# Designed miniproteins, single chains, part 86

Each design is a single chain, and the fold is of that chain. pLDDT is the mean over its residues in the fold that is shown.

## One batch from the design tools (miniprotein)

Design m2978
Fold by ESMFold2-Fast:
Structure m2978 (fold): chain A 73 residues (1-73)
Amino acid sequence: MAKESKELIEKAYEKAAPGLSEETRAEAREIAEEMSKKAEEAAAEGNDSKAAAIATAGALRIIGLELDDRLAR
């Protein structure tokens, strides 16, 4: 479902954002917005599996940025 895919990405961002640098937080937000839009488009086409895959990929990208930011500190 589109709402569920968007919520997954939003939760990943919310968990990561407080610990991120200002620059990395802006990048994570851009990823969240881009991937949420793509997931909504896939769900609107009736492709829930594709929407879930896009949401998972978006969440993983945000987690990757959080790990990189923490390692840089």
Scores: mean pLDDT 77

Design m2979
Fold by ESMFold2-Fast:
Structure m2979 (fold): chain A 77 residues (1-77)
Amino acid sequence: GMIPVTEEMAEEVAKRLRDELGVSPETAEEIRKILLESKNVFDAINKVVEYLKKKGFSNETIGKAVRIIREVAKKHL
């Protein structure tokens, strides 16, 4: 994929998940790690979706998390 995940992007996503969705600091930190270990933004979205599904988050919350990742990625392009 053409769009790499930077540490700055991963930190901004984690912060927005805490501030906007009320995601726990522990869950936000795990998502930050997943983002940084991902090959690109699209790989990151897929891995975050699977992680949140395994943790029992609603489809609505997962959709909002994906939107946040996409918005942060666009800002850093």
Scores: mean pLDDT 86

Design m2980
Fold by ESMFold2-Fast:
Structure m2980 (fold): chain A 71 residues (1-71)
Amino acid sequence: MKTLSEEEKEWVKERIEKLYSKLSKEEQEAFEKLKKLIESKISNESERLLAELYAAGAILFNFEQVKKILE
């Protein structure tokens, strides 16, 4: 995977924040669980940010599938 530039990292962080703001309370709780899991397993910042972006998108579009993965 290509290492993200500082501009790309800021763009990804902004996208995550915007996606998070669109989530319901239950979806936000699921995202926080996934974020902690990602932070515990992935040490590389670029990989963590991309994994968090994918997690936020997956929750927004496929919350029922994400709930099954977390439970």
Scores: mean pLDDT 79

Design m2981
Fold by ESMFold2-Fast:
Structure m2981 (fold): chain A 68 residues (1-68)
Amino acid sequence: MSEQLKEQLEAAEKELEEAIKNKDKDRLELLKESVEKLKKTAEKNNDKESAERAEELIARIEEALKEL
């Protein structure tokens, strides 16, 4: 796993928690776009662990958006 991607994914996880707490749909939509870009970067770099983690985060963001 890329150290930079790991830090960005950890920041995204924290951002997800705050956006859910505040029920901020706009923030969740922007976060989804950011994480999708991280997933594409991970896939391009053959970083399977970061790509899987990004995919998991996207699923969590989508579930949060459905509940709002």
Scores: mean pLDDT 83

Design m2982
Fold by ESMFold2-Fast:
Structure m2982 (fold): chain A 65 residues (1-65)
Amino acid sequence: MLPRTLPPGTVERLESEAETPDGVRSRVRGVAVRDPDGTQLFLLESELVDERRGRRERLVSFHLV
């Protein structure tokens, strides 16, 4: 579960993997940064692999909180 808020001045690396019963594998890697000014940024790289259908998708997203 992604943290909603980090302590100011924190840089946290996160990584999670999940697999559905249908053989879809999800992998998320990213960095969460909280500036002293209270701005929180999430930079996430998501990879979705559907082994059954032979598809791979990669998404890079950023969130400002």
Scores: mean pLDDT 68

Design m2983
Fold by ESMFold2-Fast:
Structure m2983 (fold): chain A 85 residues (1-85)
Amino acid sequence: MKAELYKGDESLGPAEVLGRGVIDGKEVLYVAVDAESAEKLKVGDEVKLVLEDGTVITGIVKGVALIVSDGEEKGLVVIEVTSVE
């Protein structure tokens, strides 16, 4: 699902929700972003994810990884969901 990622009031650009899961009894989202966007994030950051349908998800970054997919470097972010609007 397409989304836009925000840290505070600043857009970090386009993101894609790859899936949902549960870690330590809490809902998490697995989100793909550009490598540059991932480099601006750290564990403990509060973020907002605005989905293509207008849903706003607020969460806390629990993990950031750089991965290689099809020869291109991508960011993978794990976000613990704190609220959904």
Scores: mean pLDDT 79

Design m2984
Fold by ESMFold2-Fast:
Structure m2984 (fold): chain A 84 residues (1-84)
Amino acid sequence: SMPEREVVGLDGVTRTLRTLQEAVDLARELMANLPPELAGELARRVARIERLYLDGRMSEEEAFNALVELIEEAIARARELAAA
């Protein structure tokens, strides 16, 4: 089983992610709510991880952890832009 990861969303609500699908679903939700430039960057990076996973170049755990890190980075960047 993959290790559980906690992510604080743009709404300030903590989500527990347990599966690759839950991480993908949160990334897609985030893309709908981010500024267009950040949404586009996140979408490209998520698509790259998905390709590497489907090609067998990343394990499920590696893809999950990489997606969670991208989600956290995107949230942090969105918060920095909102504070400027």
Scores: mean pLDDT 85

Design m2985
Fold by ESMFold2-Fast:
Structure m2985 (fold): chain A 110 residues (1-110)
Amino acid sequence: SEELIKKLEELTKELKKLLKTSSPEQAAEAVMTVAKAYFDGAEVSRITRAIGMVLRAIGAEIEALSTGNVEPVIEELERILEEAKGESDAAQKATIAGIEEAIKKLKEEN
């Protein structure tokens, strides 16, 4: 759905702004929330790809925590967005819910 893609892009833009002012720990947790939501919404035929997304998000978290930089988790969020844009409506809705949860938590912590 074009409406779901637009909502994914708008929410990702909002989340990216919050991540830039967050600690590496908060930013990593937020992007992991999105990656897990993407995984939970994945079709069985896409499960290997969804596992790959979670593993990359873990890698980005480790890099962010090791370097003190938020940039690796922002780059992974952008990869999750591009993957989600190619998925089913159900997977897109799951990813949207994950982004909304991440935004809410970051606003409550700041």
Scores: mean pLDDT 85

Design m2986
Fold by ESMFold2-Fast:
Structure m2986 (fold): chain A 70 residues (1-70)
Amino acid sequence: SMVDEATEELIKAVEEKSMEEIVEVIKRIMERMPYSDVQLAVLKALASLDEENRKKLEEAMNKAVTELLS
């Protein structure tokens, strides 16, 4: 499913990429999917990540949403 693919993309990005790059990955996912599906993909990714990477994804999500609302 597109949600599962987005979840895997988010996990890989958080593990391998800088904060700014993760924010851009989230923005690209938001362009491809309804926000409800984006939220589900993020929640699934958070459930799979350790504490450090979970915090990193939460920060990136907050930055992506803030930038899109500005």
Scores: mean pLDDT 86

Design m2987
Fold by ESMFold2-Fast:
Structure m2987 (fold): chain A 75 residues (1-75)
Amino acid sequence: ASPLELELAALLSEVARRLPDAEELLRHIQMAYSYLGSATPERARAHLLAAAELLRELGEDDLAQRVESLAGRIP
């Protein structure tokens, strides 16, 4: 796996541990992971940006910034 894939997998685990009931948020991160190496990496980016917005709504600004940083690294 790429360093970006490993970082996203670690972030997914942390979000799942901290916010286990945030089903829509977790779904967006899972979808981003699924699309990351695909022919449509823009979909991975879109899902991460949606996840960051949901994290900000939950007051998790630190996690939102980390997700936005990962989104910016997707080619």
Scores: mean pLDDT 83

Design m2988
Fold by ESMFold2-Fast:
Parts: C-alpha cells; structure tokens; sequence
Structure m2988 (fold): chain A 80 residues (1-80)
C-alpha cells in the first residue's frame, strides 16, 4: 500500500492531468476508496475530506465552478 503522502502526491498529479469532469470524478472516487483503506485516516477525517470533495464536484456539475477552479479546490482539500 502506498503511504498517505504518496497517495496524496499521485492523486494531485492525476488531478492536474485531468481534462474532463468525468476524469476528475473517477480520480476522486479512487482517492476516497484508497483513503478508506488507509489506517492513518480516521473515519471522521475521511468523512470531512469526502464531503468537501463531493460539494466541490456538485458545484462543478452545476456550472458554479470551472474545471480548473474545482481541481485547485480539491488539491487544497487534499493538502489540508
């Protein structure tokens, strides 16, 4: 299993390379799944991260955020 830091770095790279909303959604789904399997991440921390990412994706789907704004916001959430 990659470390939490390695998972975050890999996910940030994949987010920066994402060209569509669909690619971004698949990247964040995989990230949340891998976080749920990581013993360093508490259930409370997982829920906070997942809820913030989900809200960002919903705002992107509703046209309230651009793809680039959503990517930046998700990277900020991951780095917290």
Amino acid sequence: MPSLEELKEKTIKEINEAKTLEELVEIVKKFIELLSQNPEVSPEELKKIADKILLTILNLEEGKLSLEEAKKKIIEIINE
Scores: mean pLDDT 83

Design m2989
Fold by ESMFold2-Fast:
Structure m2989 (fold): chain A 69 residues (1-69)
Amino acid sequence: SEKKKREERVKELLEQLKKLIDEMREKGLSDEEIIEMVDAILDDLLEVGALTEEEKKELREELLKYIKE
């Protein structure tokens, strides 16, 4: 199913971006700097058609929770 494949891709991207957030935090980046970097990555993924607007919004909300915990 196309929908199931997209959901699995979004979940994989979430895990990859969480790992990147951990690496940025270890390097001493602030929450604001990490958020800016994540937003830039998500905007790029949207531009190349890897994410829809809704998938980007959902992924961003989950990543912001992870950063601020």
Scores: mean pLDDT 83

Design m2990
Fold by ESMFold2-Fast:
Order: sequence, then structure tokens, then C-alpha cells
Structure m2990 (fold): chain A 89 residues (1-89)
Amino acid sequence: ALFSALTGLTQEEIGWVVEYVNKVAPGQSKNPNFLKKVLQVFAKGKELNLSSENLVAAINYVVVENGGPASKLPGDVSEDVKELVKQIL
């Protein structure tokens, strides 16, 4: 409910993002400021019609920039995705 109001995402989408963050960065999944940043990036990326791969890459970049374990993240983060995240946040 709280994050849906802030991002416009459905409860299902919020649940998926939280579950993903809990798998790749479990310590950070309980930080509301971190979750807000991840959800804002996901919501904006979806609004901009990014591919599923680029949405996951954008989440991965936010996780890494906030001290998350890069070795547990699927795929590589491109410079284009990094620039997009910087513009969103």
C-alpha cells in the first residue's frame, strides 16, 4: 500500500521487487529508503517501457551502488542503464 502510493506499482509488482532484493541483498531489503529507491527506479523504467532485462539491470545497479553483493546479481549492468538510473534518482 505505502509503496504503491509512492510509485504507482501494483502490490504484485512491489512483491516481486521486494522478493528479488531479499534474494540478492537480504540485509538491504529491510531498509525503507533503499527499497524506495529500487521501487522508484523500477516504476520509472517500466513507465519508459524498458525491457525486462534492462529493468533487472537497473535494480542491480541500485543494489551495487548501495553496497550490495555484485556476485549474486544476474547479468551485467550497461552504461546506458547506469545513466538512466542516475537521471531517475
Scores: mean pLDDT 70

Design m2991
Fold by ESMFold2-Fast:
Structure m2991 (fold): chain A 76 residues (1-76)
Amino acid sequence: MEALIKKIVEAARRLYELAQKKAPAAEQDAEAGRVLGLTMELPPEVRRKIAQIILDAIKNNSLEKGLEEIRKLVES
């Protein structure tokens, strides 16, 4: 679980940076797919919550808080 959390956090951070830089859609889609793939090992409710946290972090420029919420959610 800990290794999975670390990979999800890293992928989410990359996706956030690509979104902030307005990177090409193909690059953003690739990282979004990677995040989704990593979360497929989690229960559907947890996966949905992680997606919401990432979207909120991008919208509110609060990446660090979003990543901490993801850690807490997956550790539960």
Scores: mean pLDDT 74

Design m2992
Fold by ESMFold2-Fast:
Structure m2992 (fold): chain A 71 residues (1-71)
Amino acid sequence: SLAEAARELTPEAVELALKLYKEGKSIGEVLQEVREWVVKRLIERGYSPQAAEAAATLVLHEVEKALLAAK
């Protein structure tokens, strides 16, 4: 399911975000790259672009919380 796919991607999205941030990217650049990564992964799994974008927004909310906690 879409919810299951998003849940599976969330830990990887958080790890990717923290890696990019430690590599010197701004928070805005990190969030943009992670959003694009999540959307692409969901489309590759067969979800529509609309569904992928909606699910990516939820994943990015968790990513933002992790980045703020790391600051």
Scores: mean pLDDT 85

Design m2993
Fold by ESMFold2-Fast:
Structure m2993 (fold): chain A 88 residues (1-88)
Amino acid sequence: SKNVATLVNEALTAQGYGDKAKLLSNSFRMMLAEELGKNSNNFLINAITPADIKAFGQDKTKALIQKAFENFGQPIDDAKLNAIADAL
């Protein structure tokens, strides 16, 4: 099974954000780790599973993806944002 880092990077790349995928993925996973009550160290970020994302919920996942894009000044439309969230 794919780990979350690979899943997020593939979802971002599929929507045309390949050049920023690593930065956006890292920002998203750090914020997700914080929101799930895990600390922001690299070990706990790497311990996030697809089941953790499903339990967190689509609306909250979408909001964190949008915040990751805002953190890097990257524009994103709602259609691409929904497509990335749906792929996770």
Scores: mean pLDDT 80

Design m2994
Fold by ESMFold2-Fast:
Structure m2994 (fold): chain A 63 residues (1-63)
Amino acid sequence: MLKEELLEAARKVDTIKVREIAEQLIEEGASKEELLDLAKQAMEFLDAVSAITLYDLAEKYFP
């Protein structure tokens, strides 16, 4: 599933792929809460760059 692919990309610190998958999740109806939860999981992997990217997307698409 896309969420699992996003978390695997975050584990590998593949920020470009994280952004692409996150934008696809938003297109498919992911909520702000789901994006924030994924950002918290990325932080647990010590992937701060991916976490910041997910927080930025959440604010941009869910103001």
Scores: mean pLDDT 76

Design m2995
Fold by ESMFold2-Fast:
Structure m2995 (fold): chain A 78 residues (1-78)
Amino acid sequence: TVSLEEMKELFKKQLEELKRAIKDGEKLPQEEIDLGVEIAKKQIEQHENFDEEKWKKWVEELKKRAEELEKKREEEAR
């Protein structure tokens, strides 16, 4: 049985990989973006002193970045 603490560590590593992929200009699948949003919401709910506004901005930037990469790919295909 995987503990909640182990799951949180795995999620942190996944978010770091997402940041790396964005920085390297890799296309992010929508599924990974959705996971990032879910992790952000859970962390906000569990930590009252967490800066919710900064986290929301970060997640929003990830979504915009992925949408921009999708549009560029479609333009290149045409």
Scores: mean pLDDT 62

Design m2996
Fold by ESMFold2-Fast:
Structure m2996 (fold): chain A 79 residues (1-79)
Amino acid sequence: GVEEVKELAYKAIDESSLTPEQKAEVKERIDKVIEESTDPVEAILKIGMITAQALVDAGEVEKATEFAREVGKILEKLR
């Protein structure tokens, strides 16, 4: 669920070429989504979008694509 996607997002960010400051900022945005979201599916989609966009902006399109596929698999398990 949401915690599984958070773990995947954190791992993808930590393994990325983002600066320590950028990594902290993206993680703060993810944590805020989790705190403010009442719908787990909406939270997962927002976390996925934030993480994928940060990776794309860092030039890591392949990592962003793979991360999006992993998030998609988690969403399918909720059906």
Scores: mean pLDDT 83

Design m2997
Fold by ESMFold2-Fast:
Structure m2997 (fold): chain A 84 residues (1-84)
Amino acid sequence: SAKEEYEEARKEAHEAYGELAPLIEEAYKSGLLEKDEELRKKLEEIDKLLEEANKKIDEGKYEEAAKLYREVVKKIKELIEYLS
């Protein structure tokens, strides 16, 4: 079902974010987050996609929410590679 696809996509996004979070913390502590405008822009894009996904869930649009969470996973993986 669309809801099951959404739940799987959300789980993948949470797992990806768990991998990203320590790297962002290191970027903040090293001053990289303040110096790297592209890094801040990429984080803002992820936040906007998450907000849109949550809005689709509130509207009962689980298939659209699942697609947005898959996009979040892609952006997070790209950012992890950027920071590695």
Scores: mean pLDDT 87

Design m2998
Fold by ESMFold2-Fast:
Structure m2998 (fold): chain A 89 residues (1-89)
Amino acid sequence: MTEEELTERLIRAAQIILENKDKSAEEIVAILRKEGLTLEADFLLEYTNGDKEKMLRVAALVLEDEELIKKLLNASPEQIEAIKKNINV
């Protein structure tokens, strides 16, 4: 999978999350999986620990800052930890 394909999939996942913000975290994850975004759903669950508020915040950040997506895709474990601290609101 190319970086461009991963970026497009993450943007699509973020849009689906925000369009379904009235649903539970479990329902949102199920929708993502039905759309073939299983990797993004699994990453989101690991990254947010199933916290719906954090899921919505991550989705908003993805749409606001495409460069953050690229940093996440190419980040070392240390850089991912730094990004996690910035996403914790």
Scores: mean pLDDT 71

Design m2999
Fold by ESMFold2-Fast:
Structure m2999 (fold): chain A 95 residues (1-95)
Amino acid sequence: MKIARAVVTATLKSTSPAAVAAGLEKAVEIARKLHYQPGVLHAGVSVDAAKGEVTITIEAEDEETALKAAKQAAEELSKEDVVKSVEVRLGGRPG
């Protein structure tokens, strides 16, 4: 099977250590929950503190599963007060 990849990038309202920590903590919580979803093979988190960006990379058994997981992650991230915007990209490189 060809592994599908989706990338969720949250842009924070601030690059302050507190905002970066809050965004990272939420992304790690979401990624951990995603790992227990059927068809999700991997969920990883990266942070660019200087840009105020937190990224969740999702690898799944198919594109439909990857996209559903990415949309769920984006909805949860967008509810955080420190998050300004969230972007979902299917088939992107993880960095």
Scores: mean pLDDT 82

Design m3000
Fold by ESMFold2-Fast:
Structure m3000 (fold): chain A 89 residues (1-89)
Amino acid sequence: MIEIPKPEFTGDPEEDAARIVGIAFDTVAEVRRALKNGEITPEQAADILRKLAELLREYAEKSPHPRVQETARDVAEYLEKLAEELKKL
């Protein structure tokens, strides 16, 4: 099972934005690896990315920092689009 890491706010918008991006890239890399190796299905891969996107949208709504809000929304949109592409495999 691929664990979806939860970003925690440090209070520094640059660090928090970087953590969101890092978590997304690490999750995408792990999902792609598992999918390539037949460890998960395309549907499971899409589900994992959608769950991370939902978590990031919640962080966008709860963060007081515009930079963190925008980064979380942009990354969530990217993950949602990638989930649709993986579903087509």
Scores: mean pLDDT 78

Design m3001
Fold by ESMFold2-Fast:
Structure m3001 (fold): chain A 103 residues (1-103)
Amino acid sequence: MEELEKLAREFLEKTLPLAEKLKEAVEAGDKKEAKEYFEKIKEIAEKFLKKLGFSEEEIEKFKKLALELEEKGTEPPEDTPLKEKLALGIARALLAAEKAAEE
């Protein structure tokens, strides 16, 4: 449990400053800067999903599930394992960054 909590905290510490920079770039209309910050968030997200022990195929499934849940406005079941909840959270953060960079 503590190891997953530490990984979640490390992910947020690394991605929150980049998400703020992404938002600033979007608000300034700087599409190039926005894409650069999105790519950095993407690299961090994929690295953390691999650290959780997920394969490339499983990572793509989490990305697809995150998109489906976001489009439907639904949350994953409360009984979802913490490791999978963290993976979905990372995938959702990646999806949010991608949408922001395209605006």
Scores: mean pLDDT 79

Design m3002
Fold by ESMFold2-Fast:
Structure m3002 (fold): chain A 78 residues (1-78)
Amino acid sequence: RRELLLEAARRILEGIRAGKEAEAVNRVAAELAKVHSDEEAGRLTAIAYRAARLVEADPSLSWEEALRRAEAAYEAEL
């Protein structure tokens, strides 16, 4: 799970930096939907996107901490 989230978040971060944010998010969502339910794929994509945005804003932030904060933020919105 964490390995998939980390890879997803890194892909989204590369997309943000390349000006291809929407394409990167859509690609990650499609890949996750192949092995997860639509609900879980949506959840994992949202967490990965938030983590990528956190690292983009603060490159000194570890991926472990970014993923933890992103997951907590997603759960707080439920």
Scores: mean pLDDT 81

Design m3003
Fold by ESMFold2-Fast:
Structure m3003 (fold): chain A 87 residues (1-87)
Amino acid sequence: DVESLVEGIKKSLLGLNRKLIKYAKEKGKEAYKEVEKKIKDLRQQLTNYLNSLSDDKLKDKMLQVIDEAYKEFKEDKKKVEEEEKKK
């Protein structure tokens, strides 16, 4: 069903996001910017595909999943920046 599909995609996106954040932390600030750019690019690509669909309900749900994944990335980025300020 649609709910199971959305949940599966959400889990995959959050998992990918965590791996990318870990990679960025290991490589430093430049890698973090590069990862952020890639996540934004992926979001734009997915949004373009969803805009070609006539199913507004599916589009809205998928956009929320993408927004949640991006929000998690931004929150982790802020945490890393705050830790750097303290040291």
Scores: mean pLDDT 69

Design m3004
Fold by ESMFold2-Fast:
Structure m3004 (fold): chain A 93 residues (1-93)
Amino acid sequence: MSDEELLEFMHELRSELFEEARKNNGRLSLEQLEAILRSLGITDPDLIEEWLALFRKYSDASGKTITPDQLNELFKTEEAKELLRRMMEERRA
């Protein structure tokens, strides 16, 4: 998988997450994040749990919701890039 394909997919995922946050008063719950991941074709429960763990790390102090600014910081990490690569392999092309 090329870095360009990974970057394009990252931008697509970010756009979906930001759109859902906009509909939910600027915040995404972990339940909404899980629903989006599943809607993108992720069926591996370990991959979903790793994404949710990363979201909790960058969420607010309660660990229950995440803002667009926190999502931007999350997507700059190597951990997020690794999860995105695994997610693209699970997402049937």
Scores: mean pLDDT 74

Design m3005
Fold by ESMFold2-Fast:
Order: C-alpha cells, then sequence, then structure tokens
Structure m3005 (fold): chain A 70 residues (1-70)
C-alpha cells in the first residue's frame, strides 16, 4: 500500500501539470481519489486504502494513455 501510494504520487508529480492543462476534469477526479486514498492511509483503513488506490491507479493509467496521444 505505502509503496503503491508512493509510486502513484511520483507519477502524478511527473504528469500533473500536463494533466491539469489538457484534461482538467480527469485531473480533478484523480485529485479527489488521491485525497481519499491519503485519508484512508492516515486512518489506517487498509481495505478502503487498497480500494481507493486501485481506482487511483486505473485513472492514472488512463490519464497516461490520453497524454501519450497528444
Amino acid sequence: IEAEFKAAREELNEIGDLLSKHFPDLAKEIADLYDKALEAIYNKDEKKAAETLAKLRALIEEAKAKLAEL
């Protein structure tokens, strides 16, 4: 979980500016999921953290695919 969250954070740091510029609605959805994942980790809710991270990871992969087509 911690390693997966760190990987997601690093990817978002890399693509965040381009994502916000080209896909602002998707950027907002990813930011909302990131906040939910962080809150679940802070509260030590392992199941909620895992579920939220899985959704976050899927959206990051979608965002990367969309950015690659620019």
Scores: mean pLDDT 79

Design m3006
Fold by ESMFold2-Fast:
Structure m3006 (fold): chain A 62 residues (1-62)
Amino acid sequence: SEEEEGRRRALAIAFESVAGRPPTDEELQELLDLERELVKQGKSPAEITAALDARIRELAAR
C-alpha cells in the first residue's frame, strides 16, 4: 500500500540518520513489524516513536 511504502521510506531515513548506513531489508521489515504490532496494541504515537527509536539504536549497534 502507499501508506506502507511511505512508512518504509520514513523508517529507512530515520535508520540512516542514526546508523550512518541504509537499513537491510530484514532490519526495515523488523521496524515495520514492530510499528504494526504497537498500533494493534493501541499504543500512542509518542509510545510508538519512542519504541522505534530504541529499536533503531539497537539495530545500528549490531
Scores: mean pLDDT 85

Design m3007
Fold by ESMFold2-Fast:
Structure m3007 (fold): chain A 81 residues (1-81)
Amino acid sequence: SDEDLAALAEFLRLLAKSLRSPEVRALVLQIVDALEARAPVEELLALLGRAKELLRRTESPQFAARGLAALDGMAAWLRAA
């Protein structure tokens, strides 16, 4: 729903503010733009995959685990829709 998309976009914007890596932050904000533009599911999944990989490399393991769980949840939601 539009409400669910708005909530996901807001969550991603808040996540971006917490990220130490400018590259991951920019990619997460690109995902927000793609979600709001109703980009194809395949494109969104590809962006999420890149964000997860960068998050693993740039953040502490404990912080990365929370972010990865959230992004995995989004990927599952996109595949189910």
Scores: mean pLDDT 79

Design m3008
Fold by ESMFold2-Fast:
Formats: structure tokens, sequence, C-alpha cells
Structure m3008 (fold): chain A 82 residues (1-82)
């Protein structure tokens, strides 16, 4: 399960991480991703809700766990855009 994988590894499976990165790239501008990383908590929570809706398997994770993953993956997307 997603929960068991996350508890064992501390991160999402690679295939799920790549899909979430693609979702963020398609649904958020570079400025939106920068705002999330700069501490826009409202935009971060809205992104968490959208990601959980698009990827129901992430509903097994707590809000703080999904927030941490969204922050990490948003940073990775921005680094790929450099």
Amino acid sequence: SMREHYEETGQLPKEVREKVKEFLKQNYSESDLKAILAGDGKMLLEAVEKVRKEFPELQELSTPEVMGEVLNLAGMVLDELK
C-alpha cells in the first residue's frame, strides 16, 4: 500500500512522484510553484487538496506528509525548469 511504502522509505514511489511532478508542472505556473516554496500556506494546502483528488492513493497519507511531498516535488520541478 501507499502508507506502507511511505512508512518504509519516507517518500512516495518513484512512479507516483514522477506523475505528481507532471501534474504540478501542468497545473501550476513557475511563479505559483515559487510562491508555494516561499511559504504561501493557502496555495500549498490548495495544491495538497488537488493532488489528493487527482491521486486517491495519496489519501492514505496525512496532510503534513502530502505537504512535505508537494514542497519537495515543487522544488524538483523548478530545478528542472532552470
Scores: mean pLDDT 82

Design m3009
Fold by ESMFold2-Fast:
Structure m3009 (fold): chain A 78 residues (1-78)
Amino acid sequence: SHDEEAEKLIEEAKKALAEGRYEEARKLAMQAYNLATSLELKAEALYVRAQAALGLGDYEEARQDAEKGLELKKKAEE
């Protein structure tokens, strides 16, 4: 399913983050966000992208993604 593919992309993005590959992590997280249909997976993808943005010095993108990710996570938990 699209969500299963999104989960795989999120795990790849997290690995890229751990390895300092911020551009790749951002790209993978964006692909995961676009494929995900669940709010929880979209939130996880945005959190990974926010961390990648911080690694790249893109603080405004990081703030926006973190805020949106938190909102989606709260909706998913209700």
Scores: mean pLDDT 88

Design m3010
Fold by ESMFold2-Fast:
Structure m3010 (fold): chain A 74 residues (1-74)
Amino acid sequence: APLPVLSVDMSGEEAIAALEEALALLEAQGAPQHVVDLMRGAVLGMRRALEEGDEEQLRAIIEAAAMLLRNVEA
């Protein structure tokens, strides 16, 4: 199944939900544990940035997670 697309203009909650969906798909596909761990870290980082109201950090994490998803599919 195709991975969800992440965008820096998503709301923090939308980005977290999309990444959690991507994480579930990656786990179902048997992705390497280090990729799964990186995605889990991104979810936690986004939740923290959203709670702190740090929009710059949130955008940076979304961008990094989007790049990781693109590299896994490539």
Scores: mean pLDDT 77

Design m3011
Fold by ESMFold2-Fast:
Structure m3011 (fold): chain A 102 residues (1-102)
Amino acid sequence: MKEEARKAGRVFAEALDLAARSGAIPEGASTPENAKGIEAMQDVAGAAFTGDDERALEAAKKASTPEGIKGGQALADVARRAGNPEASEAMRKAIEEFKKAA
């Protein structure tokens, strides 16, 4: 699970970066109901680039909650609507790995 969570976090981080370059801005996906989940997914992306295993694991745990899953799905929807279905699909695959870690 630890290694799978790190791989999922990196896949999500790379997909989020690709979506942002396509105009899919995470802030545009934020609602009061999913804001905490979006923060958790952004923390996963940040932790994946730092190489800090402890931060990556804690971020993955928060992303694996129902709130985190909702935030991730909202980001994947924004990527798809911005015309980047590949980034959206990669995000959804990473979310399924987080669900397995929950």
Scores: mean pLDDT 72

Design m3012
Fold by ESMFold2-Fast:
Structure m3012 (fold): chain A 71 residues (1-71)
Amino acid sequence: SEAVEEFRRYVEELVREMEGISELQDMADQLRRDGELTIEEVKKMSEELQEKATESARGSAEVARKLKESY
């Protein structure tokens, strides 16, 4: 069904985005070790990434609820 195809695409996109977030966090840690970023800058970036992850989790809950209602 169209709804199942949309769900699959949504999950794939979310997984790619989450992988990108993890890579950015690893990169920030590496730049901190190399002296390019301060501990405070890395902390701020981590907080911003965590907020984005929280927003994604809420979006996922809404998509799951909507799919459940159509089933």
Scores: mean pLDDT 73

